Designed miniproteins, single chains, continued (3). Designs and how they scored, part 107

Each design is a single chain, and the fold is of that chain. pLDDT is the mean over its residues in the fold that is shown.

## One batch from the design tools (miniprotein)

Design m11716
Fold by ESMFold2-Fast:
Structure m11716 (fold): chain A 74 residues (1-74)
Amino acid sequence: AMAEQREELEALLREALAAQGASEEQKEAALAELRALLEKHGIDPATAVRALRAQRALAAGIPFDTSELEALAE
């Protein structure tokens, strides 16, 4: 379900940020930004998850680049 894909995306972001020593406040701010971008641009969470996994950015502990999601909406 789309809700499950969104939850997976949020979990991947939390894990990547935690690996970099981000605070709970920083993680929540990043999640709020991600949710806002997904809603603003109508991005399918499943598509976002696929793009992130393909790039392996989160798996490598690279900071989540929200501009990539914005680019996908265009």
Scores: mean pLDDT 62

Design m11717
Fold by ESMFold2-Fast:
Structure m11717 (fold): chain A 63 residues (1-63)
Amino acid sequence: SQKAIDALLGGSTAGDRGEVEKGVELVKGSNDPSVPLAAEILGRMALEQGHENLGKALLEASK
């Protein structure tokens, strides 16, 4: 869903752990195939920016 993607983008960019956590939960509860793909992309970007725990959580949520 768009809400999950927006939460992941906002949280990842701002470094807000709460918004990223909400985004991860929405990814796991979503049946929208674009949401796991967005989570994987954001997870890779988070790892590149040094947010290892957030990046791992997003990559796991994308599966």
Scores: mean pLDDT 65

Design m11718
Fold by ESMFold2-Fast:
Structure m11718 (fold): chain A 88 residues (1-88)
Amino acid sequence: SEMEKLREYAREKGLDEATFYELYYLSMLSEVDLYELIDAFANSSPEERERLKEEMIKLAVENRPFLTPEQVKSHLDNLRKLVELRKG
């Protein structure tokens, strides 16, 4: 499936499942290509990753004006927790 190919691609780039699902969610809201986000994130320092996430949240809110940045951040945090709980 396309989703499995995307997860495999992210894993090959060294991203964990929680990070993958956060980027998937941000890609859906911002309409930025997920492969490009995976590549950018994988090639970024921790500080650059935080800046990329903030920029994606900004784009998500611009594309979805009824969402606040705080709501998007809350959704990302909850998604990360759910993925981590499911694995262990």
Scores: mean pLDDT 84

Design m11719
Fold by ESMFold2-Fast:
Structure m11719 (fold): chain A 58 residues (1-58)
Amino acid sequence: MDIEKVIEEAREFMKTASPVEQVHLASKIAVIRQFIRNGNMDEAEKEAEELLELLKKL
């Protein structure tokens, strides 16, 4: 999975999202970035999959 692409799609969605959705998406992005910084790429990929699924439901 291209994690950076998922994050970028979430950022694009945030431009037109409600404040509540923006906070939720920003939190998910922060968690993914934290896993990447810690070298936990498997966990980052799982969180990115959840973020992508969230974007499909919004």
Scores: mean pLDDT 80

Design m11720
Fold by ESMFold2-Fast:
Structure m11720 (fold): chain A 78 residues (1-78)
Amino acid sequence: SMVDDLDDVMRSTDNPVMRRHLRQSVRHLRRQDYVGASTHLDRAFRHSTSDDHRRRIFRIQMDVGVQILAQAIARTTA
């Protein structure tokens, strides 16, 4: 899950600013606020100095983007 993937990134980084933004992203994901989650993922990405961490955050950001699109489509077909 996206939450489990973010928890893995948080455990693998020692950057406190990055951890704070990843934690906020998890809180937004738990509320299905994908736009809020995306904002905090972007901030975590900008504070990342590791290519591995950036790739993992980018993959999660792509999944979040799919959920934003899915919610928009659901609203137009309901």
Scores: mean pLDDT 85

Design m11721
Fold by ESMFold2-Fast:
Structure m11721 (fold): chain A 83 residues (1-83)
Amino acid sequence: MGDAEKGKELYKELGNEDRFGENGEGRAGAPNFSVPGSLPKVLSDEEIFDMLKNGYGTLPALEGKLSDQEIKDLVAYLKTLES
């Protein structure tokens, strides 16, 4: 299970606000996490984890930069951005 508070800090530290938007709204080449039917509702936690670990669109692969637990924390935070 991921820690959404830890994930929020990692989101800001990685500059993900510039990649995804402040509320996970998405940008050119980045997935949108903030609206009904967004990527976290379409994909499972495991699928989002694999996407972040291996890279997606304009996002670099986080494998070797973050631990598996830190990536899980980031997934937990991204899911909180859905209203």
Scores: mean pLDDT 61

Design m11722
Fold by ESMFold2-Fast:
Structure m11722 (fold): chain A 94 residues (1-94)
Amino acid sequence: PLSEEEKAILEELLAFVEELLARLEAGEITPRQAMAELAAKVREVAARTTNPELKARLERFAAGIEAALATQSDAELRLLLQQTRRDLANDLAS
């Protein structure tokens, strides 16, 4: 079972990813812009996280997104955003 802090953070990140996907499907942002906004959001959440282990995991997650932005195509970034939504939803259902 997740801690209350971890659950709240995962719920916030899931809602943010769902909003990014909606904006992406509406043609308001590109997959690259969506992933850049996600990386910034994860770093913002990490900055205000009090649990050092959770903070480190969030910082690694943001670094992973930033690496993907440097190496992956827009099509691959779209699939990664969709996979991130599924992963967050699955973590919350556990």
Scores: mean pLDDT 87

Design m11723
Fold by ESMFold2-Fast:
Structure m11723 (fold): chain A 64 residues (1-64)
Amino acid sequence: SDELERINREIAEKLREIGDALNDYLEGKKTIRDYEETGSLSEAELEEGREKLERGAKRLGMEP
């Protein structure tokens, strides 16, 4: 393998990490939005949404 193959693997790994963080962020945002619209979430669901939002935001360098 050459340097380009190594770079490609590193990019693929970073993309997977970004994808996981983005998924957490978006799922967290959706949960908070759903709560704001309906007011009908369990405490566990709301807590999970907040955790996902904070975790995703932190990994992406974004505000929750």
Scores: mean pLDDT 82

Design m11724
Fold by ESMFold2-Fast:
Structure m11724 (fold): chain A 56 residues (1-56)
Amino acid sequence: SREQAARHLNEAVDYLIKGDGEKALDHARLAAELMSPEAGEAVIETTRKQIAAIEK
């Protein structure tokens, strides 16, 4: 559902703040499964870019 997708997106952001890129990406993928293919791809791509920026 839209509410479940939003919950997973919030979890992904929380894990990014904590520096846990692996869990952030897992939650982004869970959110993507509940969204349109275009929106899901954008979320996963954005999360990967944020992880790369944090790991420098």
Scores: mean pLDDT 81

Design m11725
Fold by ESMFold2-Fast:
Structure m11725 (fold): chain A 65 residues (1-65)
Amino acid sequence: LDALVRAVTEEVLAAQPADGASPDELIDRVRREVTRRLTELGVPPSLAQRYGDRVADRLRRLVDS
């Protein structure tokens, strides 16, 4: 799971977003992709969403530092 989260985060950051994308928009995109991929891997939607929210929270704390 941690490896998946890191890969998704790196992919989203490496993808050149539209000019003017904020850190919050990038964090939200990572959260959506993590949740989506976990659900596709058979993780229950509620757990996938909770994990995605946790990833977003962690990334936000890093940005705030």
Scores: mean pLDDT 72

Design m11726
Fold by ESMFold2-Fast:
Structure m11726 (fold): chain A 67 residues (1-67)
Amino acid sequence: VDEKARANVEELIEGAREVLGEDRALPPDPSAASPEARALYLRALEEAKKSGDEAGLAEIEARAAAA
């Protein structure tokens, strides 16, 4: 597991929350998000996939489900 990749993913998720201006980590439906939040969400998924970080993918899904 790549801790550096996990930190990068968490940073992207936090950036998406800042763009949304809400307490929500990420919207469940990326298409419903602002263009900036959607781009950050997709980048987080791509980084987790490239690193092979299964824990990171689960974390993204859990944070995206937070409301």
Scores: mean pLDDT 58

Design m11727
Fold by ESMFold2-Fast:
Structure m11727 (fold): chain A 76 residues (1-76)
Amino acid sequence: MDLERAKQLVESSSRSEQEKLLGIVEEHLNGMSGHEIERRIGQVFPSPIERSTLLRVLSDREQTEELLRHMRELLG
């Protein structure tokens, strides 16, 4: 449910928002702190519901990797 919502959020986002989120997801997988990831997501997506959905996906490595694959295909 959260992963599919995150994919839909990415697909409905502007190119600029998609590129910013891609960078955040890549930095998260490279060990950036959860506090910094939450701060950066909040700058791109001010909606609490959208932030909550993305943070739940990013708390799970397999969902994060699947979201990253989807974003790379969309942007690639």
Scores: mean pLDDT 82

Design m11728
Fold by ESMFold2-Fast:
Structure m11728 (fold): chain A 88 residues (1-88)
Amino acid sequence: SHLERAEAAIRAGEEAAAAGDELAALEHGVEALVALALAAGDEEAAREIRENGERYLAALRAGEVTEEAKEAAQRAVALGAAAYERVQ
């Protein structure tokens, strides 16, 4: 199920963060937010979370975190938070 996928991604992200791998933790965070949106039945939000999350991750890998990249991260988190409210 999408909720099981979200829980697995959250766990993987926590393990990556504990290991000091911030990039891997954020990659798992994006997967968790996508899975939450799909659990809420919101395929449009899932797509937008992935697009915005990948944009932010690309900026982090390049060492070029711009204002636009930060806005993309904020958009992904906001959509994920809205999806989380719908599945609770």
Scores: mean pLDDT 86

Design m11729
Fold by ESMFold2-Fast:
Structure m11729 (fold): chain A 95 residues (1-95)
Amino acid sequence: MIEVKSDKPISLEEAIAITVKEKKPVRINQLEYEKDGKKIVEPAIAYPSSDYSSAGVVTRNGEVLAPSDLALLYYAISKNKVLTPFDKLVKELKV
């Protein structure tokens, strides 16, 4: 798994671009995203889509971020639901 450790938060778009380039799961120490008009920064993991055109991103708080429907499908299949503790999700996405 590729690790992105940065002193500055990276965007969702950058996380997806890195994951698409590497074609492997990417662990991000600081991901910045917006939810309900609020900026949130937290660790995340990105999982590439099967065609490597995109990635699904899941945060430490358990937020599942689009845009990759196939990465989300893989996640849903592995967990038999979308909501799961981050540590269990990281373990599943490594497999």
Scores: mean pLDDT 68

Design m11730
Fold by ESMFold2-Fast:
Structure m11730 (fold): chain A 70 residues (1-70)
Amino acid sequence: SSAELAELLSALGRAARAGDVEEAFKLIDELVEKGFISEAEARELREAIAAGDVEGFERLLLALYLRNTS
């Protein structure tokens, strides 16, 4: 559901901003398992987090939020 996606994206943002890479990656895996994002999108999110690319990560999150309302 759109509400569940929003909750998972919010949790992902909080984990990533806190530097909790393990929790962030677990949430990304859950997003893929539930069909909310593709494996390619999951890879982009993991790469941004691993690189410390805050701007890239936040842009990816925003794109996912905007897609949820389409």
Scores: mean pLDDT 86

Design m11731
Fold by ESMFold2-Fast:
Structure m11731 (fold): chain A 71 residues (1-71)
Amino acid sequence: SKIDELLERLDELVRRAEEAAKNGDTPAFDRIAAEFDRVMRELFALGATPEQKERVFEAARRLAEIRNAVR
């Protein structure tokens, strides 16, 4: 489903954000974070279930932890 594709995309973005942070690539991290926000907004607009929202919040938490570690 479209929602499942977007959830997979969020997981990929978190992994890429970790790599960008490890490499000190702030421009890449900022682009990834912006794309994450776009995908998250699209997921909520599509009417994600509580279980799917839990997966989104888990990915968002991990991204926030990465961001806070580099800032």
Scores: mean pLDDT 83

Design m11732
Fold by ESMFold2-Fast:
Structure m11732 (fold): chain A 80 residues (1-80)
Amino acid sequence: SQGEQVAAELRARYQEVLDNEYSDEETEKLEKELLEWAVEALDPLTEIKLEEARRAGDEELAKHIEEQAKKIREELEKAL
């Protein structure tokens, strides 16, 4: 799905920042920008997963996705 591709690209870019010899200030700025993008990407990714679960008629999976998305958002916001 497109949301999963966006999440994968964000993880790859975050890893690239960690692996590169950027200055501490540049690295911190890029890490914050990537975390903010991850928060923004969470909603569309969650919507895609919820739509897939609802199409399958899996109400328990849909509830689980909503609960996990909330937890992930809280963890990402805490890292900012």
Scores: mean pLDDT 72

Design m11733
Fold by ESMFold2-Fast:
Formats: C-alpha cells, structure tokens, sequence
Structure m11733 (fold): chain A 91 residues (1-91)
C-alpha cells in the first residue's frame, strides 16, 4: 500500500543519511561494488560479516531472506545494513 511505501522510503532516507555519515568507513566505490554483486555474492558477504558480529547463520539462510525481499534495491540495502552494523561494532 502507499502507507507501506512511505515507511520504506523513510527507512531508505535514514539508511542513506547513516551511510553518508560513515563515508570514511564505507566508500562510494564499495557501495557501487555492492550494487553490482550477484544474489549469491551478497548472501556470502552478509554471512561473513554477521559471523564477525557473533551471529550464527548460513549463506543459504541469508540467501533465502534476500530472495524474500523480491527487489534488488532492498537486497543492496540489506548488504549495506550488515556493513554498517560491522563498522559500528568495530569502532
């Protein structure tokens, strides 16, 4: 619905501001690289970062969650969210 779409847009704006505030830790080049990743590459990198955070998961479980998002933009934001969590945990 349009109300659900507004919530998604608000979350995207919050993520964009957070990424911009972390520009020294997450480069524009890395963001572009993430956008060009395959579904399997996205699942693999998220799984690796989550394991560094002490979260037990598998590439298969992460891939299923990414597939459930149904659009590439949301999948890119999921990767960026995992990277943000990793950066903040290591600061």
Amino acid sequence: SSSEQKKIEEMKKKFEKLIESLSEDISKEEVEEIKNMSLEEKAKIITEWLKELGIETTEEEVKEELEALRDEESQVYAVLAAKIALVLAKK
Scores: mean pLDDT 77

Design m11734
Fold by ESMFold2-Fast:
Structure m11734 (fold): chain A 100 residues (1-100)
Amino acid sequence: SAAQRAAAWLAALLRREIETTRRLLEEDPSADKELLEKVIAALEEYLARFEALRADPAVTMEQVRAAAEEFLRELGEILGKSEEVIERAIAAVRAQIDAI
């Protein structure tokens, strides 16, 4: 389904972000280790959730959008982003999901 494809796309994006964040943690001695570890934990939590949604033949686009919104709000809070930045990120990701 379109919802399973959207969940798969989000899972693939999170895997890439985990790899990038782990490289920063290993290679940049100036990196905020505690912050990056929190980011990785959130990415891994939502990767598991998107993988579960991808595997569900009954998954809806509404469930995928809701999970993506929750993820972006949690990540934005960890990163100290403003509500306006978080809302713009949610709008952008919703547009990409709706294009699938």
Scores: mean pLDDT 88

Design m11735
Fold by ESMFold2-Fast:
Structure m11735 (fold): chain A 95 residues (1-95)
Amino acid sequence: EIEKKIEEIMEKANERAKEIIKRLEELAKETKEAPKISPLEVTKRLLKEKLKTDEELFEFLREIGASKASLAAIATARALREIGEAIDEILKLKK
């Protein structure tokens, strides 16, 4: 049934979002010292570098010592992206 497909899509999106959040929370726990770069500069550099994979993003964040606030914002944005993609797939099933 279509309902089972919707459930599977949402379940995969939720698991992916949880994984992203968990990994970024782990990075936040590792950052004991003050961030080397301001949150504004982190955002500007992310836009310029157009990091496409989660691995590239996590490595970049480790190198620059991103603040916990910046990590939380990025985690939320990535989680919302996964949910948005799942919603788009569900909408395609209805049309």
Scores: mean pLDDT 62

Design m11736
Fold by ESMFold2-Fast:
Structure m11736 (fold): chain A 70 residues (1-70)
Amino acid sequence: SEAAAAEYAALPPEEKEALRAALGLALAEGIDEVLATDSSLSPEERELARRVAELLRADPTLSLAEALAR
């Protein structure tokens, strides 16, 4: 939340980059897990999720909003 955002803002640039990359990769892994386990997703939703996970793996520093916009 706001406390976590303040801690992130206080980190050195290299640590911010590393944390952002770790979060991006964790999001991609979460998407892959949902795709593997959730049979309720439509084909269009699955295709979108696959593309977002691919983009996050290619550039783990992307925000989720930016990945969704691509």
Scores: mean pLDDT 71

Design m11737
Fold by ESMFold2-Fast:
Structure m11737 (fold): chain A 71 residues (1-71)
Amino acid sequence: SIADLKKELRELLREQGYSEEEIERLLKGIEQAAKTGKVSEKELLETAIKWVKEGKSLEEISRELVRMLLS
């Protein structure tokens, strides 16, 4: 579910040492991106989770998600 994916992403980012403000900013960005209809919220969340596990920084993840939306 979307709620489960959001919980997993929040937990991973907390383990990496990110603040709650930084975490919620990313999640809000994903929700706004999903509203464009170009990429589903589920796909954006799954992609972000994968990139966190691959060691990408939150800034890099945010930048790449924006690029996906603009493509």
Scores: mean pLDDT 83

Design m11738
Fold by ESMFold2-Fast:
Structure m11738 (fold): chain A 102 residues (1-102)
Amino acid sequence: PVEELAERAVKAAENGDFEQASAYLAGAMVTAAERGDPEAARRAGDKVIDALEKNATTPEQKEAVERARKAFDRAVEAIRSGNLDEAYKHAGEAADAIRALG
């Protein structure tokens, strides 16, 4: 389920495991995209990005979180418009930005 993947991503982010956080968020976004559910994607991404923001202390980390949020917003809009190629591209960009935190 999208929500379970988001919860796992939040836990990984809280533990500083940004590789796992990015993987779980990407999985949640792909699942939401395949179901045509942009609201599930938005809820998942908001939870994960909020967890990352709470732990971002350096300017570089804050910029990486902002890049992840912007890519995530584009992915949600792509899901909303039914453009799966753009959704996957922007979900990957969000995952890359999260990996840059660690």
Scores: mean pLDDT 85

Design m11739
Fold by ESMFold2-Fast:
Structure m11739 (fold): chain A 91 residues (1-91)
Amino acid sequence: MKEEKLEKLLKEIDEIINSATSEMPELSEEEAKELMEILFEKNKEELSEEQRKKVEEAIEEAIKKMKTIGPANSVRLFKISLDNIIELEKE
């Protein structure tokens, strides 16, 4: 039910991270956690075991920081970490 909304938010967040935009969409803590889970699952099949461990660490760090920087910025941080993990093994 919320899946289509979350996929749109994922695409928007990805575009915001890749562009010099300053504003993130407003997210609840629940939506932010769900987005991080969807990002992980969508990339999980392309990830090595070592990369999956790093992604799990990135999710835990993002969740901890969510109380400090907010849900949207936490997802941004996670997406940056995820992209960095993927990029290192993209050869």
Scores: mean pLDDT 70

Design m11740
Fold by ESMFold2-Fast:
Parts: structure tokens; sequence; C-alpha cells
Structure m11740 (fold): chain A 82 residues (1-82)
């Protein structure tokens, strides 16, 4: 629906903003592990909602591909703070 397409666009924008904040913290030598964990949790929450909206609007195959890429990216970010 038009509402689902609008929600998808809004989630893509929020995800991009959250990712920018996370990347800025990962490149900041003064950022704490706690700040990075908070930003990462926000990226995870928005990313999960984005995957489910993609599943509804663009179908299961595209959503599963996005989820695999997202899970990989999250695992890499978590490894940097472990």
Amino acid sequence: SAADVKELQELEEEFGKAMKELLELLNDPNATVEEIKEALAKVKEIGDRLVEKVRKVKGEEMAEKLKKAFDYMIAQAEAKIA
C-alpha cells in the first residue's frame, strides 16, 4: 500500500541516521563502549523493523537477503567492541 511504501521510506531514513551515528562513534577515540552499545542497539531495532517492512513491500527473498547482510554487519560491529 501507499502507507507501507511511506513507512519503508521513513525507516530507510531513520536507519541511515542511526548507522551514521554508530559509524561516527566507532571512529571516535573518545567514545565509550557503553555509547557504542547504545548506538548499536538502536541500529538493531530500526534494522529489524526495516527488514520486516521490506518483507511486506518487496517480498520474502529480498527481506532475507537484507537480513543476512544486516546480521553480518551487526556481528562485525559487535566484534570490534568485544
Scores: mean pLDDT 86

Design m11741
Fold by ESMFold2-Fast:
Structure m11741 (fold): chain A 106 residues (1-106)
Amino acid sequence: SVKDLTEEEKARILAELLYMKPSPLLKDPKDFTPLQRLLNAAYEKGILKTTPKLKVDGKLDEDSKAAVLELRYELNLPNDGVADEKTIEKIREVFKDLDWEKIVPD
C-alpha cells in the first residue's frame, strides 16, 4: 500500500522511475503509469518547459522518455543511470509535496 511506504522507499521509487528502471516496490514494476503521472506533476509545477503533458497509458514510449530526460536535465541529475544519496535527497526535496495517492493509486 502507498500509505505504508517509508520516506526512504518513496525516494527510491522516485529515483528508479526517473532512471526508467522497474521499481520492485510497485504492484506492477513494468507499468510506467507512475512515471507518466510523476512527469505530468512536474509539468503542472512548471519544471518541464519543452515536453508537453503526457497521455497516461503505462507505456514507456518516446514521448515519456523525452519528458524524463528533460526532467533529469532541469533538476541537474546525472545521466549515467546512477542515483547517489545526494541525487535522492534532491529528488525528495523537489517532490516533497507530491500527492502519492495520485501518482501510485491503490
Scores: mean pLDDT 74

Design m11742
Fold by ESMFold2-Fast:
Structure m11742 (fold): chain A 96 residues (1-96)
Amino acid sequence: GIEERAKELLKRLEELIRRARELGDNATVRVAEQLKDLLEKLVKEGKLTEEHIKLFERAVESLEKALEAWEQGDILRAIGHILRAIGEILDVELSS
C-alpha cells in the first residue's frame, strides 16, 4: 500500500543521504533532504496519493543513479540525474 511504499522510500532516502555525505556530494544531499522533507510533510498531512508515490519513486531512483555516477567520477552524468530528480520533485509540488 501507499504507507509501506512511503516507509521504504524514506529508508532509501536516509541511506542515500548517508552515502552522499560520505562522498562529499553536497548537491545530492541537499536534493535528497528536500525530497525527504516533502514526503514526510505529505504523509503527515494525509495528502500522499498513488501518483505522488510514483513521482517519489522516480526521483529517488534518479538520485541513486546520480550518486553512482558521482562515485564513478562522471560529474556531468551525476548533474543530469540530479536535474531529473528536481523535475520529478517539481511535479509533486505542482500536483499537491
Scores: mean pLDDT 85

Design m11743
Fold by ESMFold2-Fast:
Parts: C-alpha cells; sequence; structure tokens
Structure m11743 (fold): chain A 82 residues (1-82)
C-alpha cells in the first residue's frame, strides 16, 4: 500500500472510531500501530500523535488534539507523500 493510501485509510478509520465513541487512547493506539507497521508515514503520524496530546498537561489525548491530528493526516494524504 502506498503512503497516501495508508494515510487515507487511517484517517477514515480514526474518524469512524471517534464517531463510534472510542476513547482518545484507542485512537492514539491505532495511529501508533499504523506508524510501526508503515515506517514510510512515521514522521506524519508522530506529528499527529504530538498534536493529539499537545494541549494536555498530563500528555493525555484530548478530543481537540485528536481532531487536529486527523486533519493533519488528511492534509498529508491530499498533498501526497513520496
Amino acid sequence: MDPVEVLRELARRVREMVEAGAAPSEVLRLIADTALAHPEVEAVLTMALMLAVSSSPGKEATREGIEAGIELIEKAAEKGLK
């Protein structure tokens, strides 16, 4: 699977999880697992993970941070990775 397709599929799945009421920690786990399975997108996914926890003093995922992370993944898919 090419990097753009990986990011597009991940964004779709994390949005489905959020709509289903999944905990932020479960969304972070999916993103982290995807980064481990697909090193070619690791940099983008690391940035998304950092955004997800950036507003939390305890470095816990926030809903606002998760949304920012999803937007970053979607933008990376639109721009296309090499």
Scores: mean pLDDT 73

Design m11744
Fold by ESMFold2-Fast:
Structure m11744 (fold): chain A 73 residues (1-73)
Amino acid sequence: MSEEEFEAEVYLALGLIYLALARKMASNPKVPKEEVIEAYEKAIELFRKAQELGHKDAPRYIKEAEEELEKVK
């Protein structure tokens, strides 16, 4: 695995952590809407970094996160 491939995997993993956090926050009515939006935006940012580094799975997760974010706006 190259450094670039490893870095892409790290960004994807971080994006998945933030996506899971955003989903948990979205299910909790005590969490402010703005904080939910920020968590989704952070996940999308990290997935875009993974995509730039050539991660083939990143486009799928970007689409999922963007669709979910649109529902909470």
Scores: mean pLDDT 87

Design m11745
Fold by ESMFold2-Fast:
Structure m11745 (fold): chain A 64 residues (1-64)
Amino acid sequence: DLLEQAEGAIRTAGEIGANRYPELADKIREWAEEAIRRVRELYETESPEKAFEYGGQLAITLFS
């Protein structure tokens, strides 16, 4: 399931980010939760592919 994979990727990225920047951990986790909400919205209103692209791109941004 593309949605499940996208959510998992974002959650994993958030945890990695929180571990690297503990002073920003709460903010990073909030960003991850918001990203998951947007991915779910895109999955429902656009397409699974658009949701996956957004989730993947945002996960990469959180790592940078």
Scores: mean pLDDT 74

Design m11746
Fold by ESMFold2-Fast:
Structure m11746 (fold): chain A 94 residues (1-94)
Amino acid sequence: SKEKYLKALEELNRLVQEAVRQLIDEIKANPDLTEEEIKARLDELAVQVRKKLDEIAKKYGLSEEEKQRLHAEFDRLVETARKLLIGALKQAKA
C-alpha cells in the first residue's frame, strides 16, 4: 500500500540522514579531507544502506515496483547528500 511505501521511505530517509550526519562530523574533525575522500566515504556508506533496502522492502511488504521506486529514491538522496557534503567541506576549509 502507499502507506507502507511511505513508512519504508521514512526509514530510508532516516538512514541517509544518519550517514550524512556522520560524514559532516568527520569533515568538522578533519579539515584536510579532500572532495575525493568524502565521495569515497559516501560511496562506502551508500553500499551499506543499499544492502538494507531489501530488508526494509521485505519488512514493509513492498511490491517489486515499490522496491524499484525505493532504490530510485535512494539514488536521488545520495546525489543530494553528495552536494550537501561538498558544500560542508568547502565551508570547513574557508
Scores: mean pLDDT 86

Design m11747
Fold by ESMFold2-Fast:
Structure m11747 (fold): chain A 80 residues (1-80)
Amino acid sequence: GEEVKREAVRTVAEALVAAHELGQRLLKEEYDEELIAAAEAEMAPLVERALEAIRRAEEELGKEAAEEALLEALREAQRR
């Protein structure tokens, strides 16, 4: 299990950091559909990896371990 939990923490933290950085970019730049589409394209693979990693953690380690990984990922994202 440690590898599965660590991967969930890593992938979720990366998705959270990317979401924050893209959100900051959208707030500073002029809003247009192309800029939003580019942000969605950047986020899609990160979100898919994070969801798969959490699903795997829940399947292999249980719901509580998956919830712990989510909280740890949030703490990791806040450190950046």
Scores: mean pLDDT 80

Design m11748
Fold by ESMFold2-Fast:
Structure m11748 (fold): chain A 88 residues (1-88)
Amino acid sequence: MEKAKELIEKAREHVDKALAAAQAGDYEAAKAHLLEFYETLRELGELLESEKDEEKREEILKLAAELEKEVKPKLEAVMKALAAAGLL
């Protein structure tokens, strides 16, 4: 559970940094943080697949769903900025 919370916090941090970089016109930094965000989600998915306790799996899924709702508008803003810059 602690590892899941750490990964959620790391994912949130990378999305916030990607958004800040995109708003500043630093598209290389925005892309780098976006890649680290997706890598963090991959680690979270691996953790979920390795979890044998059904109750802990459900808790991780709830945390992931809350993260998705929180970061979705920020990710859309980053992707829109990158597309507008001709980088997508």
Scores: mean pLDDT 84

Design m11749
Fold by ESMFold2-Fast:
Structure m11749 (fold): chain A 67 residues (1-67)
Amino acid sequence: MAAAPTLDQRAEANQLLADSYRNSKSLEEMRENFLKEVKEKGLLSEEEAETLITVAENGAAESAEQR
């Protein structure tokens, strides 16, 4: 079975994502920086990290009717 990330790994990844959003000028820059950090620390798989970014982007888009 493909194992889901632990709650601790997800919490750390969410913190990194929040910090990347705060410090990045664009969504693309944030995505690149976040993916590098997560991959380097081994917190999430590439697919899980990309899913987390997509969920965050969709949440922001749903808060605004225009992206």
Scores: mean pLDDT 69

Design m11750
Fold by ESMFold2-Fast:
Structure m11750 (fold): chain A 100 residues (1-100)
Amino acid sequence: SAEIEELVEKILELIEEMLPYATPEEQELLRKSAEEIRRAVEEGDYEKAIEIGNELIRKLTELLEEKYKAGEVSATQYTKQMQLIFEIGSLVNEVRKLLE
């Protein structure tokens, strides 16, 4: 589906937009998740791509909350990073809805 392909491309672009805000551990998670999403989509396994996207969102949210509690990110940086995480999650949910 052209619509699913556009949503996946947008998800991958948002993952790249996260990289400047990411620790080395988070950068590896982002890169690995992007590669696994791309592979799942190439194989037509959209359910797997959604699972990977949801797990990425969960892990990024946990890591960001830990950084915020540790005082490693400002409130502004926290808000910006949470907005990007939310946008990725929204697009993953849109892919899920198109499969129903």
Scores: mean pLDDT 87

